# Designed miniproteins, single chains, continued (2): the designs that were tried, part 75

Each design is a single chain, and the fold is of that chain. pLDDT is the mean over its residues in the fold that is shown.

## One batch from the design tools (miniprotein)

Design m6775
Fold by ESMFold2-Fast:
Parts: C-alpha cells; sequence; structure tokens
Structure m6775 (fold): chain A 80 residues (1-80)
C-alpha cells in the first residue's frame, strides 16, 4: 500500500540520518551535520510527496535518497 511504502521510505530516511549523525559526531563537525540533515530532509520530503502523487516508485525514491545521502557523507568526509 501507499502507507506502507511511505513508512518504508521514512525508516530509510531515519537510518541514513543516523549514519550522518554518527559520522559528523566522530569528526566533531556539528555545522556540517546540521547542513547535511537539512539537505537530506528536503530530498526526503520531495521524494515522499512524489511517491504520494504517484510520480515515482518506492524503488526509485529509495535509490535517490541513498544517492543523496552518499553525496552528503562524501562531503562530510572531505571536510575532516
Amino acid sequence: SLEEALEELRRLFMRLARQIVDLAEKHGDMEGLAKALRELATVYQELARDLREGKISLEDAKRRLVEHAEQLIAQLEKEG
């Protein structure tokens, strides 16, 4: 169902957010953490909206969210 798909995407967002928190805490970069979480939340909100509107599949939404998280993680690692 759409509700189950949205919950699955939300759980993925929460896991990725945790990874970003853990990485930023390890490097002591609280400013980078705040920025990365805002950017990930914005992407998540857009993907959740598109999923509700039938504009994207759950598979594509999950892939895009992971790709954005990986880019944010790479940026945080370079600022260390």
Scores: mean pLDDT 86

Design m6776
Fold by ESMFold2-Fast:
Structure m6776 (fold): chain A 67 residues (1-67)
Amino acid sequence: DFKKLLEEASKKLEELQKLGDLEAAREVAKLIHQGMKAYAAGDIEKAKKLYEEAIKLGEEAIKKAKA
């Protein structure tokens, strides 16, 4: 479900913004935007991969910020 992936990626973005890691937040937002553009073009699989990459990047950045 790509909606769950977008929701999870958006939650990572919000957490990074709260942590003040604006650079990581910007990179996660960029991947989300690229995924949304892929979805609008009908490339659902590309959109899913981009959201998954946004989630992974967000998780790593959050882990590093809390270290």
Scores: mean pLDDT 83

Design m6778
Fold by ESMFold2-Fast:
Structure m6778 (fold): chain A 62 residues (1-62)
Amino acid sequence: MAAATLAQIREAMRLAEEGARAAKAGDLETAVELYRRAVELAPGSALLRENLAHAEAQLAAA
């Protein structure tokens, strides 16, 4: 996304990394929250939306 700044992309990536770490620790609620924030910064990212959907599905199944 050319319209997204490097700072927005960097922050979204940082939040996604923290979300992945929370998910690995079993904290699915925190993972969902972090991925939602990442998607807010980069809503056009199909990868981030997919990660959020996966985390939400894991939380619903837990």
Scores: mean pLDDT 79

Design m6779
Fold by ESMFold2-Fast:
Structure m6779 (fold): chain A 79 residues (1-79)
Amino acid sequence: MEELKKKAEELAEKYKAEGKTPSQVFRDAAERDDPLLLAAAYLLQAEEIKKTLSGNARDYYVRKAKEMADAAIEAEKKK
């Protein structure tokens, strides 16, 4: 559990450092059918939402993105 979360966070940090957008990581995840990469894409999306939205909308969409990342991690665990 905790190891998969760390891998997803490490992938998100790596792609952020490389200048990839969440959309690019979502595309890579879809092409590879990779749940950890999908989780990383949702984590990157949450960071972008924090920069662009405020108030209740920010909190709502950040929460939704994190819930989707957790669901992707659970999908990887079931492999």
Scores: mean pLDDT 79

Design m6780
Fold by ESMFold2-Fast:
Structure m6780 (fold): chain A 77 residues (1-77)
Amino acid sequence: AEEARALLEAAGAAETAEQVEALVRKAIASEDRSRAAALVAAAGVVLVAAVIAGELSAETARRAHKLAVEAVERAEE
């Protein structure tokens, strides 16, 4: 969660970073894997919206999403 946020803040997308971190934190805290997966998907939607708005590059969004997925997978282990 912190790694994805730091990457997005460094890219100048502080509001997107906060939204993605909040969703990833909720996913990690979720006892329901399907809910956790839906929250990670929602983080992906937030990242795509930021790219469309011109606030974030597609490469940075892809890297942030990968970090979010890895953080949730690590917590589910």
Scores: mean pLDDT 80

Design m6781
Fold by ESMFold2-Fast:
Structure m6781 (fold): chain A 73 residues (1-73)
Amino acid sequence: MEYVKKAEEYLKKAEEALKKGDYESAIKYAEEAIRYAKKALEEGADVTRTTGLIIRAIGIIYDAENKLGHTIG
């Protein structure tokens, strides 16, 4: 499914950006991963896999926001 693959691609980019200290890009890529994962879920994708991608992406946003000194929502 195209949306699952896009979510995985953006999640990998987010993880790479986080490792490099590019926290703004990490947040941006993680948000795109969540967006595609939600679309995949709407199209009947594997709930466990898709939910796992969303949880990982949220974790990246949380870590990146903390590193930037932003308040966690």
Scores: mean pLDDT 81

Design m6782
Fold by ESMFold2-Fast:
Structure m6782 (fold): chain A 65 residues (1-65)
Amino acid sequence: MLEAETAAGMIEIAGAVLGTKGRVEVRGDELIVTVEGSSPEAIEKLKKVMEKIGEKTGMKVELRE
């Protein structure tokens, strides 16, 4: 959907709050989140946020390490 920029911004804010290091890329209807140097616990919490954002926006969300 057209809410990709808003969804990407929400994920970046969540990542900053959780202390994950990473980048969010928008590719059409997909959001690709790449994380590095993050704890497994922080990554798991970020995945939950990404799932909720994907469900709300209809965007496909993918997490890469």
Scores: mean pLDDT 73

Design m6783
Fold by ESMFold2-Fast:
Structure m6783 (fold): chain A 63 residues (1-63)
Amino acid sequence: MVLRVTLVDVDGAAREATVDDTTTVDQLRIAYAAKLGVKPSELTVDPASGTVRPGDVITFSYA
């Protein structure tokens, strides 16, 4: 099943994304770090762990 979430990037811009219901927050952090060209360890994500839930707001910040 796919679900919709809001991703807030390091600049504070919010965007809607569709992800699989098995997607973890850590997988989103890794993917976003790759898009920015940084290491995943250089990003902080909130919530910090767990699987993504419908309507979640996932916020990225530099560590």
Scores: mean pLDDT 79

Design m6784
Fold by ESMFold2-Fast:
Structure m6784 (fold): chain A 69 residues (1-69)
Amino acid sequence: GAEAERLLAEARRTAERARAAGLDRASDHTMKLVEEAERLLAEGRVEEAVRLAREAIDQGFKLGVLEAT
Protein backbone atom coordinates (compact mmCIF):
# COMPACT_ATOMS: atom_id res chain seq x y z
CA GLY A 1 0.00 0.00 0.00
CA ALA A 2 0.93 3.68 -0.12
CA GLU A 3 2.26 3.67 3.47
CA ALA A 4 4.70 0.80 2.77
CA GLU A 5 5.90 2.52 -0.44
CA ARG A 6 6.37 5.82 1.41
CA LEU A 7 8.35 4.23 4.27
CA LEU A 8 10.54 2.20 1.89
CA ALA A 9 11.32 5.36 -0.11
CA GLU A 10 12.17 7.18 3.16
CA ALA A 11 14.44 4.31 4.28
CA ARG A 12 16.22 4.29 0.90
CA ARG A 13 16.78 8.07 1.14
CA THR A 14 18.12 7.60 4.69
CA ALA A 15 20.59 4.96 3.42
CA GLU A 16 21.59 7.20 0.47
CA ARG A 17 22.25 10.18 2.76
CA ALA A 18 24.29 7.98 5.13
CA ARG A 19 26.43 6.69 2.23
CA ALA A 20 26.96 10.25 0.91
CA ALA A 21 28.23 11.16 4.41
CA GLY A 22 30.66 8.19 4.43
CA LEU A 23 28.56 6.18 6.92
CA ASP A 24 28.84 2.93 4.95
CA ARG A 25 27.93 0.58 7.83
CA ALA A 26 24.72 2.49 8.60
CA SER A 27 23.85 2.63 4.87
CA ASP A 28 24.50 -1.12 4.36
CA HIS A 29 22.44 -2.10 7.41
CA THR A 30 19.51 0.12 6.38
CA MET A 31 19.53 -1.33 2.83
CA LYS A 32 19.59 -4.90 4.16
CA LEU A 33 16.38 -4.19 6.12
CA VAL A 34 14.83 -2.46 3.07
CA GLU A 35 15.53 -5.56 0.94
CA GLU A 36 13.91 -7.79 3.60
CA ALA A 37 10.87 -5.48 3.75
CA GLU A 38 10.55 -5.64 -0.06
CA ARG A 39 10.58 -9.48 0.15
CA LEU A 40 7.76 -9.32 2.72
CA LEU A 41 5.76 -7.06 0.37
CA ALA A 42 6.30 -9.54 -2.49
CA GLU A 43 4.88 -12.26 -0.19
CA GLY A 44 1.82 -10.08 0.60
CA ARG A 45 2.93 -9.42 4.20
CA VAL A 46 2.24 -5.68 4.02
CA GLU A 47 1.90 -5.00 7.77
CA GLU A 48 5.21 -6.78 8.54
CA ALA A 49 6.92 -4.92 5.67
CA VAL A 50 5.70 -1.56 7.09
CA ARG A 51 7.04 -2.45 10.56
CA LEU A 52 10.41 -3.54 9.15
CA ALA A 53 10.68 -0.36 7.01
CA ARG A 54 10.15 1.72 10.16
CA GLU A 55 12.83 -0.36 11.93
CA ALA A 56 15.19 0.27 8.98
CA ILE A 57 14.81 4.05 9.43
CA ASP A 58 15.21 3.89 13.23
CA GLN A 59 18.16 1.46 13.30
CA GLY A 60 19.89 3.17 10.36
CA PHE A 61 19.67 6.51 12.18
CA LYS A 62 21.06 5.04 15.43
CA LEU A 63 23.95 3.30 13.62
CA GLY A 64 24.67 6.50 11.68
CA VAL A 65 24.99 8.48 14.93
CA LEU A 66 27.35 5.85 16.39
CA GLU A 67 29.42 5.63 13.15
CA ALA A 68 29.65 9.47 12.91
CA THR A 69 30.93 9.85 16.50
Scores: mean pLDDT 84

Design m6785
Fold by ESMFold2-Fast:
Structure m6785 (fold): chain A 63 residues (1-63)
Amino acid sequence: GPFEDALAGLVVSNPSVAGLASEAGRAFEEGDLETAKALLRQMAAAGADPALAERAIAVLDAR
């Protein structure tokens, strides 16, 4: 889905955030959207594509 596609794109943009992306995916599956958004912001701060992080956050905010 759109969230999972954005997570994949974030890892492609910076493979070092793969662990954070795995945690964000787990938080999303558990319904913890605030933790998922916090992890997306951490991925952007770590050097992943900030536009993809903003897109992923927007997908979560639309729920």
Scores: mean pLDDT 85

Design m6786
Fold by ESMFold2-Fast:
Structure m6786 (fold): chain A 96 residues (1-96)
Amino acid sequence: DEKTEKLRSLAREMAEVANELAKKLKDQGKTDLASQATAIAQAFRYVAETGDRELAIEVAKKAIEVADQIIKETDFTPLAERLKKLAEEIIKVAEE
């Protein structure tokens, strides 16, 4: 349905943003945050393929926590804010 297609589209964008953030974090030696961002990217690639709403909500909530930590510990604020906004939109779409 249209909601599932929107979820898959948001999940693809989320995976791309999380993957780019993971690369930048790894380059800066933020290994733990990079690992968490990589896990988020992998999970949202799976959501993009399957449309799994429960997994999307679970991982999006985790992505908000990780984004807040990135904002606190790094200068990647614009990318982390984008990750957080995408996660909030995913939760809204998946819960509807």
Scores: mean pLDDT 87

Design m6787
Fold by ESMFold2-Fast:
Structure m6787 (fold): chain A 69 residues (1-69)
Amino acid sequence: SSQRAEILAAERESQEVIDLAREKGDEALAKKVEELREKLIAALQSGDYETAQKLGRELHELAEELEAL
């Protein structure tokens, strides 16, 4: 289903950001992304797409900030 694919993509993409944050020594950012991942997955599971879209944008912004370091 579309929902399952979106959840799997969110898990994979957020894990990549967590791994990159830890590689760069930013454990605080890694923990923040872990919390964001849990909230994003919960929003997707409940069908709260407005919250999921907002959290997805926050994840993207954190990834861009991390890549700029």
Scores: mean pLDDT 83

Design m6788
Fold by ESMFold2-Fast:
Structure m6788 (fold): chain A 91 residues (1-91)
Amino acid sequence: MPLSEEQREKILRALELIREGMRALDAGDFEAAARLFREAAELLESTGTPEAIGAAEAARRAAEAAAAGDARKAAIYATAAALLAIGALLD
């Protein structure tokens, strides 16, 4: 089932935010990482595809882990969010 242009744009923007969040995480900026992952989750959640919903949940968990200062958990959840978001683009 092809994505709408709006759905595709939201998923691509969310992927950009996840990448920026991972860079912030690597820099030790947990506040910026948490904010970026939350913004990504909101965009993905607004996209009604199963993969995008799964990606939103992973991004939300990444934001929670980053806010708690848990770089390892944040990176794992952010990676899962990116993979699920890429999967949504391939459908």
Scores: mean pLDDT 86

Design m6789
Fold by ESMFold2-Fast:
Structure m6789 (fold): chain A 62 residues (1-62)
Amino acid sequence: GAGGSALLTAGLPEPSPEATALVTELGRQGIGDPAAVRAAAERGGLEASDGQARTVAQLLGM
């Protein structure tokens, strides 16, 4: 349910502008695989934070 996801997302670090752009691009490509999202996040310079990678994966994997 969307309500449960919203509460969990509120506890995650706010996605950076780079993470938001990456989410948008991956969503446009139809990538819903959390592992692929994580790999792309690492290559896109989001490797510094597991929280950011998880936030990106959750936004796309919802």
Scores: mean pLDDT 56

Design m6790
Fold by ESMFold2-Fast:
Structure m6790 (fold): chain A 62 residues (1-62)
Amino acid sequence: MADLEAERQALIDRYAELGKKKAEENAKSWPDATQEEIDKFAEAGEKVGRNAAETVLELRAA
């Protein structure tokens, strides 16, 4: 049974994955995006997703 800690981690992972995927899709949709830029956008999107999940969890806990 998943405890609150496991649910928290699952949410963070989900947001990180969504952030990465959205950043990749957006980067690939731009006509002049290079592979290096797409990779960096994906990494940035993952970090943004993780930070968003942390912020959501903090707001919900407050």
Scores: mean pLDDT 79

Design m6791
Fold by ESMFold2-Fast:
Structure m6791 (fold): chain A 102 residues (1-102)
Amino acid sequence: MSVTQSLTAPVVDAAGVIHGSVGLEIDGRRVSLSSSGDLAAVRALAAEAARQARELGLDAVAAAAERAAAADSPEAAKAALTELAQAVVAERAAAVEELRAA
């Protein structure tokens, strides 16, 4: 399979200061950090990811993205984004196994 998608979201510290962005690799089980944004951007990105995941029937990914979109603190957003990345990796692994079985 050659499906590559990435989600980018800012990383906010415990003081609410933006220090970078989190790149989520849907195909890579990786979270990377880069230049900064804000918590509202994380929520907006997560809400869009949840909508797309629901359309594709990816319930676990949609649930994780909805938690990120509902995050009311930087720590909650960080935890939810990590969970979202893990859910995406699990869905991709399942799709690969389905292709192997076919």
Scores: mean pLDDT 59

Design m6792
Fold by ESMFold2-Fast:
Structure m6792 (fold): chain A 66 residues (1-66)
Amino acid sequence: SLDEKAERIQALARSMGLTLTPEAARLLAERLREVGFSDEVVRAELRRLSHYAVDGVITAEAVRRL
């Protein structure tokens, strides 16, 4: 489900030392639905998004800039 994918994204973000808001995780999960969802793809997108983190937090606004 989308919620399970969003939770997985948040778990992967935490493992990388990043904080991702629930809204950002859900939006990223929806975007990745079209291109394929895997831990590798999620980690790559999280690395890109880390450049837009504000005080270590990645927001839905940052995901929308992808």
Scores: mean pLDDT 82

Design m6793
Fold by ESMFold2-Fast:
Structure m6793 (fold): chain A 60 residues (1-60)
Amino acid sequence: KKVELQKEASELYQEAVKNRDKAPEALQHAEEAIRAVANGDFDKAREHLEKAKEYLEKAK
């Protein structure tokens, strides 16, 4: 699950970078998710990943 969270955070970060003009909040949350995974805080990582997805969907 740790490796899966890291991969998911990386993929969301790349998608958020492509959509940064439409959803800058998604990029911020994706960055915070990557940092949380690096710090071993998987609960915060999941929370930020969920918010990043919500902002990306909202921007569509």
Scores: mean pLDDT 78

Design m6794
Fold by ESMFold2-Fast:
Structure m6794 (fold): chain A 59 residues (1-59)
Amino acid sequence: SLEKEIEETEEKIAKLVKEYQEAVKKGAPQEEIDKILEEIVEESLKLAKLRVELKKKNG
């Protein structure tokens, strides 16, 4: 369901945010930090699209 996909996407974003925080904390290379940020942006856009789809389905 759309609700399940939203929950899965939110969980993935939560994991990526934690990875970002740990990468910054340990002084990881900029390339690694940038990759995590790109994934957060991609998943956040996916989440926004899923929420719009859910809203359209529910009226």
Scores: mean pLDDT 86

Design m6795
Fold by ESMFold2-Fast:
Structure m6795 (fold): chain A 86 residues (1-86)
Amino acid sequence: SMLDRIRELVERILESEDPFETIRLAVEIGQLVDEAEKAGLISPEAAAEIYRLVDEILQAVLDGKPKEEIRELARRTLEVAERAFA
């Protein structure tokens, strides 16, 4: 499912120490969420909340924030996605 794909990408962000990999994974989450919204699998409101969290991950990486802050944002992204697909 798309939710399982998002979960896999979040888990990879949690494990990765590479900021470039984290950026690529966050962008892929955003792309999957866009596809899910267009397919009617999640609401536009839920998609907007996840886009905001993805943007926060990207900004945190670019600002050189601690990895734990990035992990917290990634975990929150998964929590929102799990609610959105329910």
Scores: mean pLDDT 89

Design m6797
Fold by ESMFold2-Fast:
Structure m6797 (fold): chain A 84 residues (1-84)
Amino acid sequence: DLARAAELLLRLAEVYERAARRVPASRETLLRVAELLRELARAVAAGDLERAEALAEEAERALAEALADPEARAAILEELRRAA
């Protein structure tokens, strides 16, 4: 269900947005992950799988960059734990 997948991506974007509030040094990178996840959710909801694939690759790269910061990694894990 593409609508359900899009909903989950939007919830993940909220997680990264909350993490960005807690880690000023990585705020820009975390907000970029959140933005890419929202764009990905919209592409998925529209059934634009080619665009979704490209956005998923960009989100993966931005996430890898954010995870290089141990403070960002800790904040992401804490917000994921709260969202579960």
Scores: mean pLDDT 86

Design m6799
Fold by ESMFold2-Fast:
Structure m6799 (fold): chain A 72 residues (1-72)
Amino acid sequence: MIPSTEEVLEEVEKLTKTEDIEELLKGLEKQKEAAEKAKAAAEAAGDEEKAKEAQKALEAAEAAIKYLKKKL
């Protein structure tokens, strides 16, 4: 069996306390803000490639935030 990244994350979260999940959530919120700023800057510059990269980072952070919030 090859554990997925999500499965590994779930196993780690089961072993950590609620406070660790809250700290992870804070980190992800900062990453989300950074991705939003990067996307806005790339769009203003007309850099479609950087805008797409920032969008993917934003979506990944949002998905992780939703997952952790549901677990809290």
Scores: mean pLDDT 73

Design m6800
Fold by ESMFold2-Fast:
Parts: structure tokens; sequence; C-alpha cells
Structure m6800 (fold): chain A 66 residues (1-66)
């Protein structure tokens, strides 16, 4: 569980860096999904299964935008 949270946190960080190189509209769309993923991950200590499932959905949406 903790290793999965760290892996998703690293993926969010990588996608935030990729978003910085995108046109403004694409960057805004990416940041919205990545903020959702980050918020979901803050709940992983109390709701690990639900938090990881929501983080995964937000990350999948971010990848579709790229």
Amino acid sequence: AKEEVEKYVEEVSRLVDEAADQPFDVRMALEAELIGAAVALTHADRFPEEALEWAKKYLERAKEIL
C-alpha cells in the first residue's frame, strides 16, 4: 500500500513536469486531473483502497490528455 502511494506520487510529479512544457490549455487540463490525483492520495492513510482507485482514474485521464 505505501509503496503504491509512493509510485503514484512519483507519477504525479513526472506528469506535473511534463505539463510545464505543454501549451497553456493542455497544461490547465493536465493540472486539473493531477490535482485530483494528489488530493485522492492525501486520503490513502485512512481510505487506502478508495484513494488509490481514485488516484488511478485521475492519472489515466491525465495520460489521455497528453
Scores: mean pLDDT 83

Design m6801
Fold by ESMFold2-Fast:
Structure m6801 (fold): chain A 119 residues (1-119)
Amino acid sequence: SVEEKLRRLRLLFAEISVLAGEAQDLADKYGLTELRELASRIQELAGKAIDIVDRLLREGVTPEQLAELERILEQIIKMTDEALELAKKYNAPKELIDLFQKIRDMAEEALRIVRELRE
């Protein structure tokens, strides 16, 4: 159902936010400032997406809000790709690389759900 898909989206964005917070803390520990900033922006975008999903759950789905969620997810995926490239360049800890990979995988699942809601 539409409600089940929206609830799954909310859980995915909540987990992205948590993982991005963990990535910020780990990047700070290793002095990886650019990775910390990317993780911070991902966390902000995930928070904005949660607010949108909560609105859709209360007020119903609109094409404009689904398009905004798709744009947010495309930005998160782009930022995780940049973060993974920088992490490889800086020889970042595997744990930090794994966090960004998990964020990317969750964002791809969320993007698929948003696209299904637009069908």
Scores: mean pLDDT 92

Design m6802
Fold by ESMFold2-Fast:
Structure m6802 (fold): chain A 61 residues (1-61)
Amino acid sequence: SSLFEEAEKLIREAIEKGLSDREILQLMRDFALRASAEHGLPLSEAEEIVVEAARKVSEEL
């Protein structure tokens, strides 16, 4: 799956588990940092992918 699909799944699962907004934001930040490091992406690009995934999840709720 793409990084976008991985971020979407991570955020959706966190919401379904009842994590707080603070915990979800921390997971999003940690995912962006890992994706940036592992795939050689600029951190800003990884953060943008995570934010767009979160937007999609919020639109489906």
Scores: mean pLDDT 85

Design m6803
Fold by ESMFold2-Fast:
Structure m6803 (fold): chain A 80 residues (1-80)
Amino acid sequence: VSQEEFDLEAELGIAEIELAVIKNYLKRNTPSKEELEEMLKRAKEILDRLEAIRQRYPSPAVDALIEETKKLIEELEKKL
């Protein structure tokens, strides 16, 4: 495994964890408008990072995380 492959796997893993944290919070809590706006900002930042990764290193895993992030953004926007 190259350092570049390791860094990519680490970045995808971090994005997965960040998305899971937001989803778990939404599932267990009734967030305030301010909390929803912060989560939406974070989800959009995750999407931007994943889109940049996709352009350089396209894979089904990246595509799946992008779709998951887009669905989370739609859910957050519906709650605002």
Scores: mean pLDDT 81

Design m6804
Fold by ESMFold2-Fast:
Structure m6804 (fold): chain A 115 residues (1-115)
Amino acid sequence: MVLDLSNQGLTSIPTDLPKDLTFLDLSNNQISGAIPASLGDLKNLERLYLHNNQLSGAIPAELGKLKNLKILDLSNNQLSGAIPAELGKLTNLEVLNLSGNQLTGALPAELSNWS
């Protein structure tokens, strides 16, 4: 299933997301607060776009459970803390964009060839 909710003026991530999602675009909204760990339960997800929001807090390690994920774009938010090493478990990942955040520390060794 594909769900494009970009440019909708959303202020939060929906709690009723279908577990069979392969594509989720929540970009260019006004979403604030933390990325919920429950997004890691969307095991069929191949593309996740959360860029250009007001998301804060740390990137949840649970996103490393998204084994089918090919694209992860979290750019242009207020995300902080270190990049979790669990993102290195995303063996199908083709695009990772974390730019325009407040992330700290070094890129994990598991992701050192991936920027």
Scores: mean pLDDT 85

Design m6805
Fold by ESMFold2-Fast:
Structure m6805 (fold): chain A 67 residues (1-67)
Amino acid sequence: KLIEELEEKASKGDVEALVALGQVLNIQGKYDEALEYYDRALSLDPDNQIAKAAKKNTEASRKIAEK
């Protein structure tokens, strides 16, 4: 229910919903998908510090997981 609500908001360009979906995907280890959502959020709000920090954190996690 919450994920479906976030997906609906994200489809309408809600930056907070895009960041939240990225964070959920990051927790699930789906780093590439998480990065896509952060990139979409940054395309709408390039100065979003939460999205920038989340993207950097996910990139670091992906680098550690990939060996």
Scores: mean pLDDT 81

Design m6806
Fold by ESMFold2-Fast:
Structure m6806 (fold): chain A 73 residues (1-73)
Amino acid sequence: SHMEELERLREEIRKKAIQTIADSLIEIGDVLDEALKNGLSKEEIDKRFSEVNKKLQAKIKETDAEIERLLAE
């Protein structure tokens, strides 16, 4: 069924979105752990957080494109 396939694709997109957010939170945690262990400066921490945010935004954009493609079909 086309409807069952669409539901499966929506579920996969949902799982990807959740995993992307979870991965970003893990990376933030890793930065904080490194800061505590290695004494990172505020500037270095901000830089690492900015890099995590850029990765997250890129993944959000990718997911939005997948959703738009699904809705157009």
Scores: mean pLDDT 80

Design m6807
Fold by ESMFold2-Fast:
Structure m6807 (fold): chain A 56 residues (1-56)
Amino acid sequence: MSPQQIQLEAEVHEGFALMLEYLASKETDPEVRAELLARAERHRAEAEALRAQYAA
């Protein structure tokens, strides 16, 4: 994929992370909240890996 396409994928993953973090902030069950935050962190890690790979 092009560097521009990889940057867009990184932005999509960051968007998912932000949405999951928002849902976690509204969640009252601590176990469910922890799971949402874990999913958000995986998406953030993917976004950062993609950005680092293409220096964009």
Scores: mean pLDDT 81

Design m6808
Fold by ESMFold2-Fast:
Structure m6808 (fold): chain A 59 residues (1-59)
Amino acid sequence: LVERARELVEEAERLLESDPERAAELAQKGGVLAVLAGDEETLRRAQEIARRARELLEK
């Protein structure tokens, strides 16, 4: 779970500029897995990426 959560969050970060909608979806999935795994750092990163993706989608 921890490794998969990190992979999803890293993929979301890479897609942030090119596909913010998909980045937001991957960050949400990674965040859910991070919660289940108890990985607070990965969850925090997922929340940050989701916030940035939302800002890009509004612009």
Scores: mean pLDDT 80

Design m6809
Fold by ESMFold2-Fast:
Structure m6809 (fold): chain A 60 residues (1-60)
Amino acid sequence: TRELGIALANYALARGLDVTTLTPEEARELLEEATGRRYSLEEASKALEYAKKLYEKYHK
């Protein structure tokens, strides 16, 4: 979802991580740390894709 992608982007930035280098597995771990909820690899992959698009939009 958009909300998970935004949460992932913000949490990665707060930790000094580049979202464009994250794997789906790493994105899942970060989302679970940020929200305290469990996510599937598919949900994490979708969130990561949105986070990468958000990053590209703001770093053009």
Scores: mean pLDDT 79

Design m6810
Fold by ESMFold2-Fast:
Structure m6810 (fold): chain A 74 residues (1-74)
Amino acid sequence: MTPEEFAEIVYEAMKPYVGEELARKAADKAREKLEQGYSIEQAIVAASNTLLEGGADVDTASKAAAEAYKRIRA
């Protein structure tokens, strides 16, 4: 999986929860972390934190992160 492929999976997983703009910011952050050598899990945590910074509540961010992780493992 390339960092670009990873970002698109994160974007598609998170978009239904937070909308396109915030999902893209989270996906870009996840890609950045993966390119820096962080693990997939750490990159998803960074994406989740980006959702919280963008105004998503903890429950929404948690569900979005869980969906991203589920899709990456499929």
Scores: mean pLDDT 87

Design m6811
Fold by ESMFold2-Fast:
Order: C-alpha cells, then sequence, then structure tokens
Structure m6811 (fold): chain A 98 residues (1-98)
C-alpha cells in the first residue's frame, strides 16, 4: 500500500474517488460511514470507478480513510484520490495492491 500524505487530517466536504474491479458506490459509502462521514452523494461509472462527496465533522487522517476504503472495497488493485470539494485541492492519494 502506497499512500501520499498519510498523516494529513481531512475535514469538511471532500470528494473521494476509488478505481478498481470491486469499486461500487455501496462499498465506498460503507467505508465513508465507518469513519464517521456523512455521505452526501455517490456515483458509479462503467469503468470500475466509484465517487462520493462526504462531509467529515471531525478530522480524519488520510491513512485511516484509505484503510477503511481498502477494507470495504477489497480486490487486487485500488486507486484512491481524496480532494477538497471547495478548492479541488488534492489532499491525499493511494495505491493498494491485494
Amino acid sequence: MEIENPETEVSGRIIVRVRGPGATGEKLEKALKSVGGEVLSVAELRDGTATAIVELKEPVKVEDLVRAIAEAVGGPRLEIEIRDQSTGELLGRARVEG
């Protein structure tokens, strides 16, 4: 597992994008709720991509968010991207191999 900015704390509204063979909106929503996130929207694309907008009332470390997503989604390979919704700033990125 390779994580960019693992110790960065994220809060407020973020956009989470996950790509991989098991990437579904249902699994992504479960992961985000497990870290205390309020899931505002979720979408799935035909290419194995799931995207969600989530509100975090308490700060969550990028590494904790990535671990929750990897556990819920599973599969042989995942790409995860975390951005601030308001600014579009990249807050964290990860690659997970199973």
Scores: mean pLDDT 83

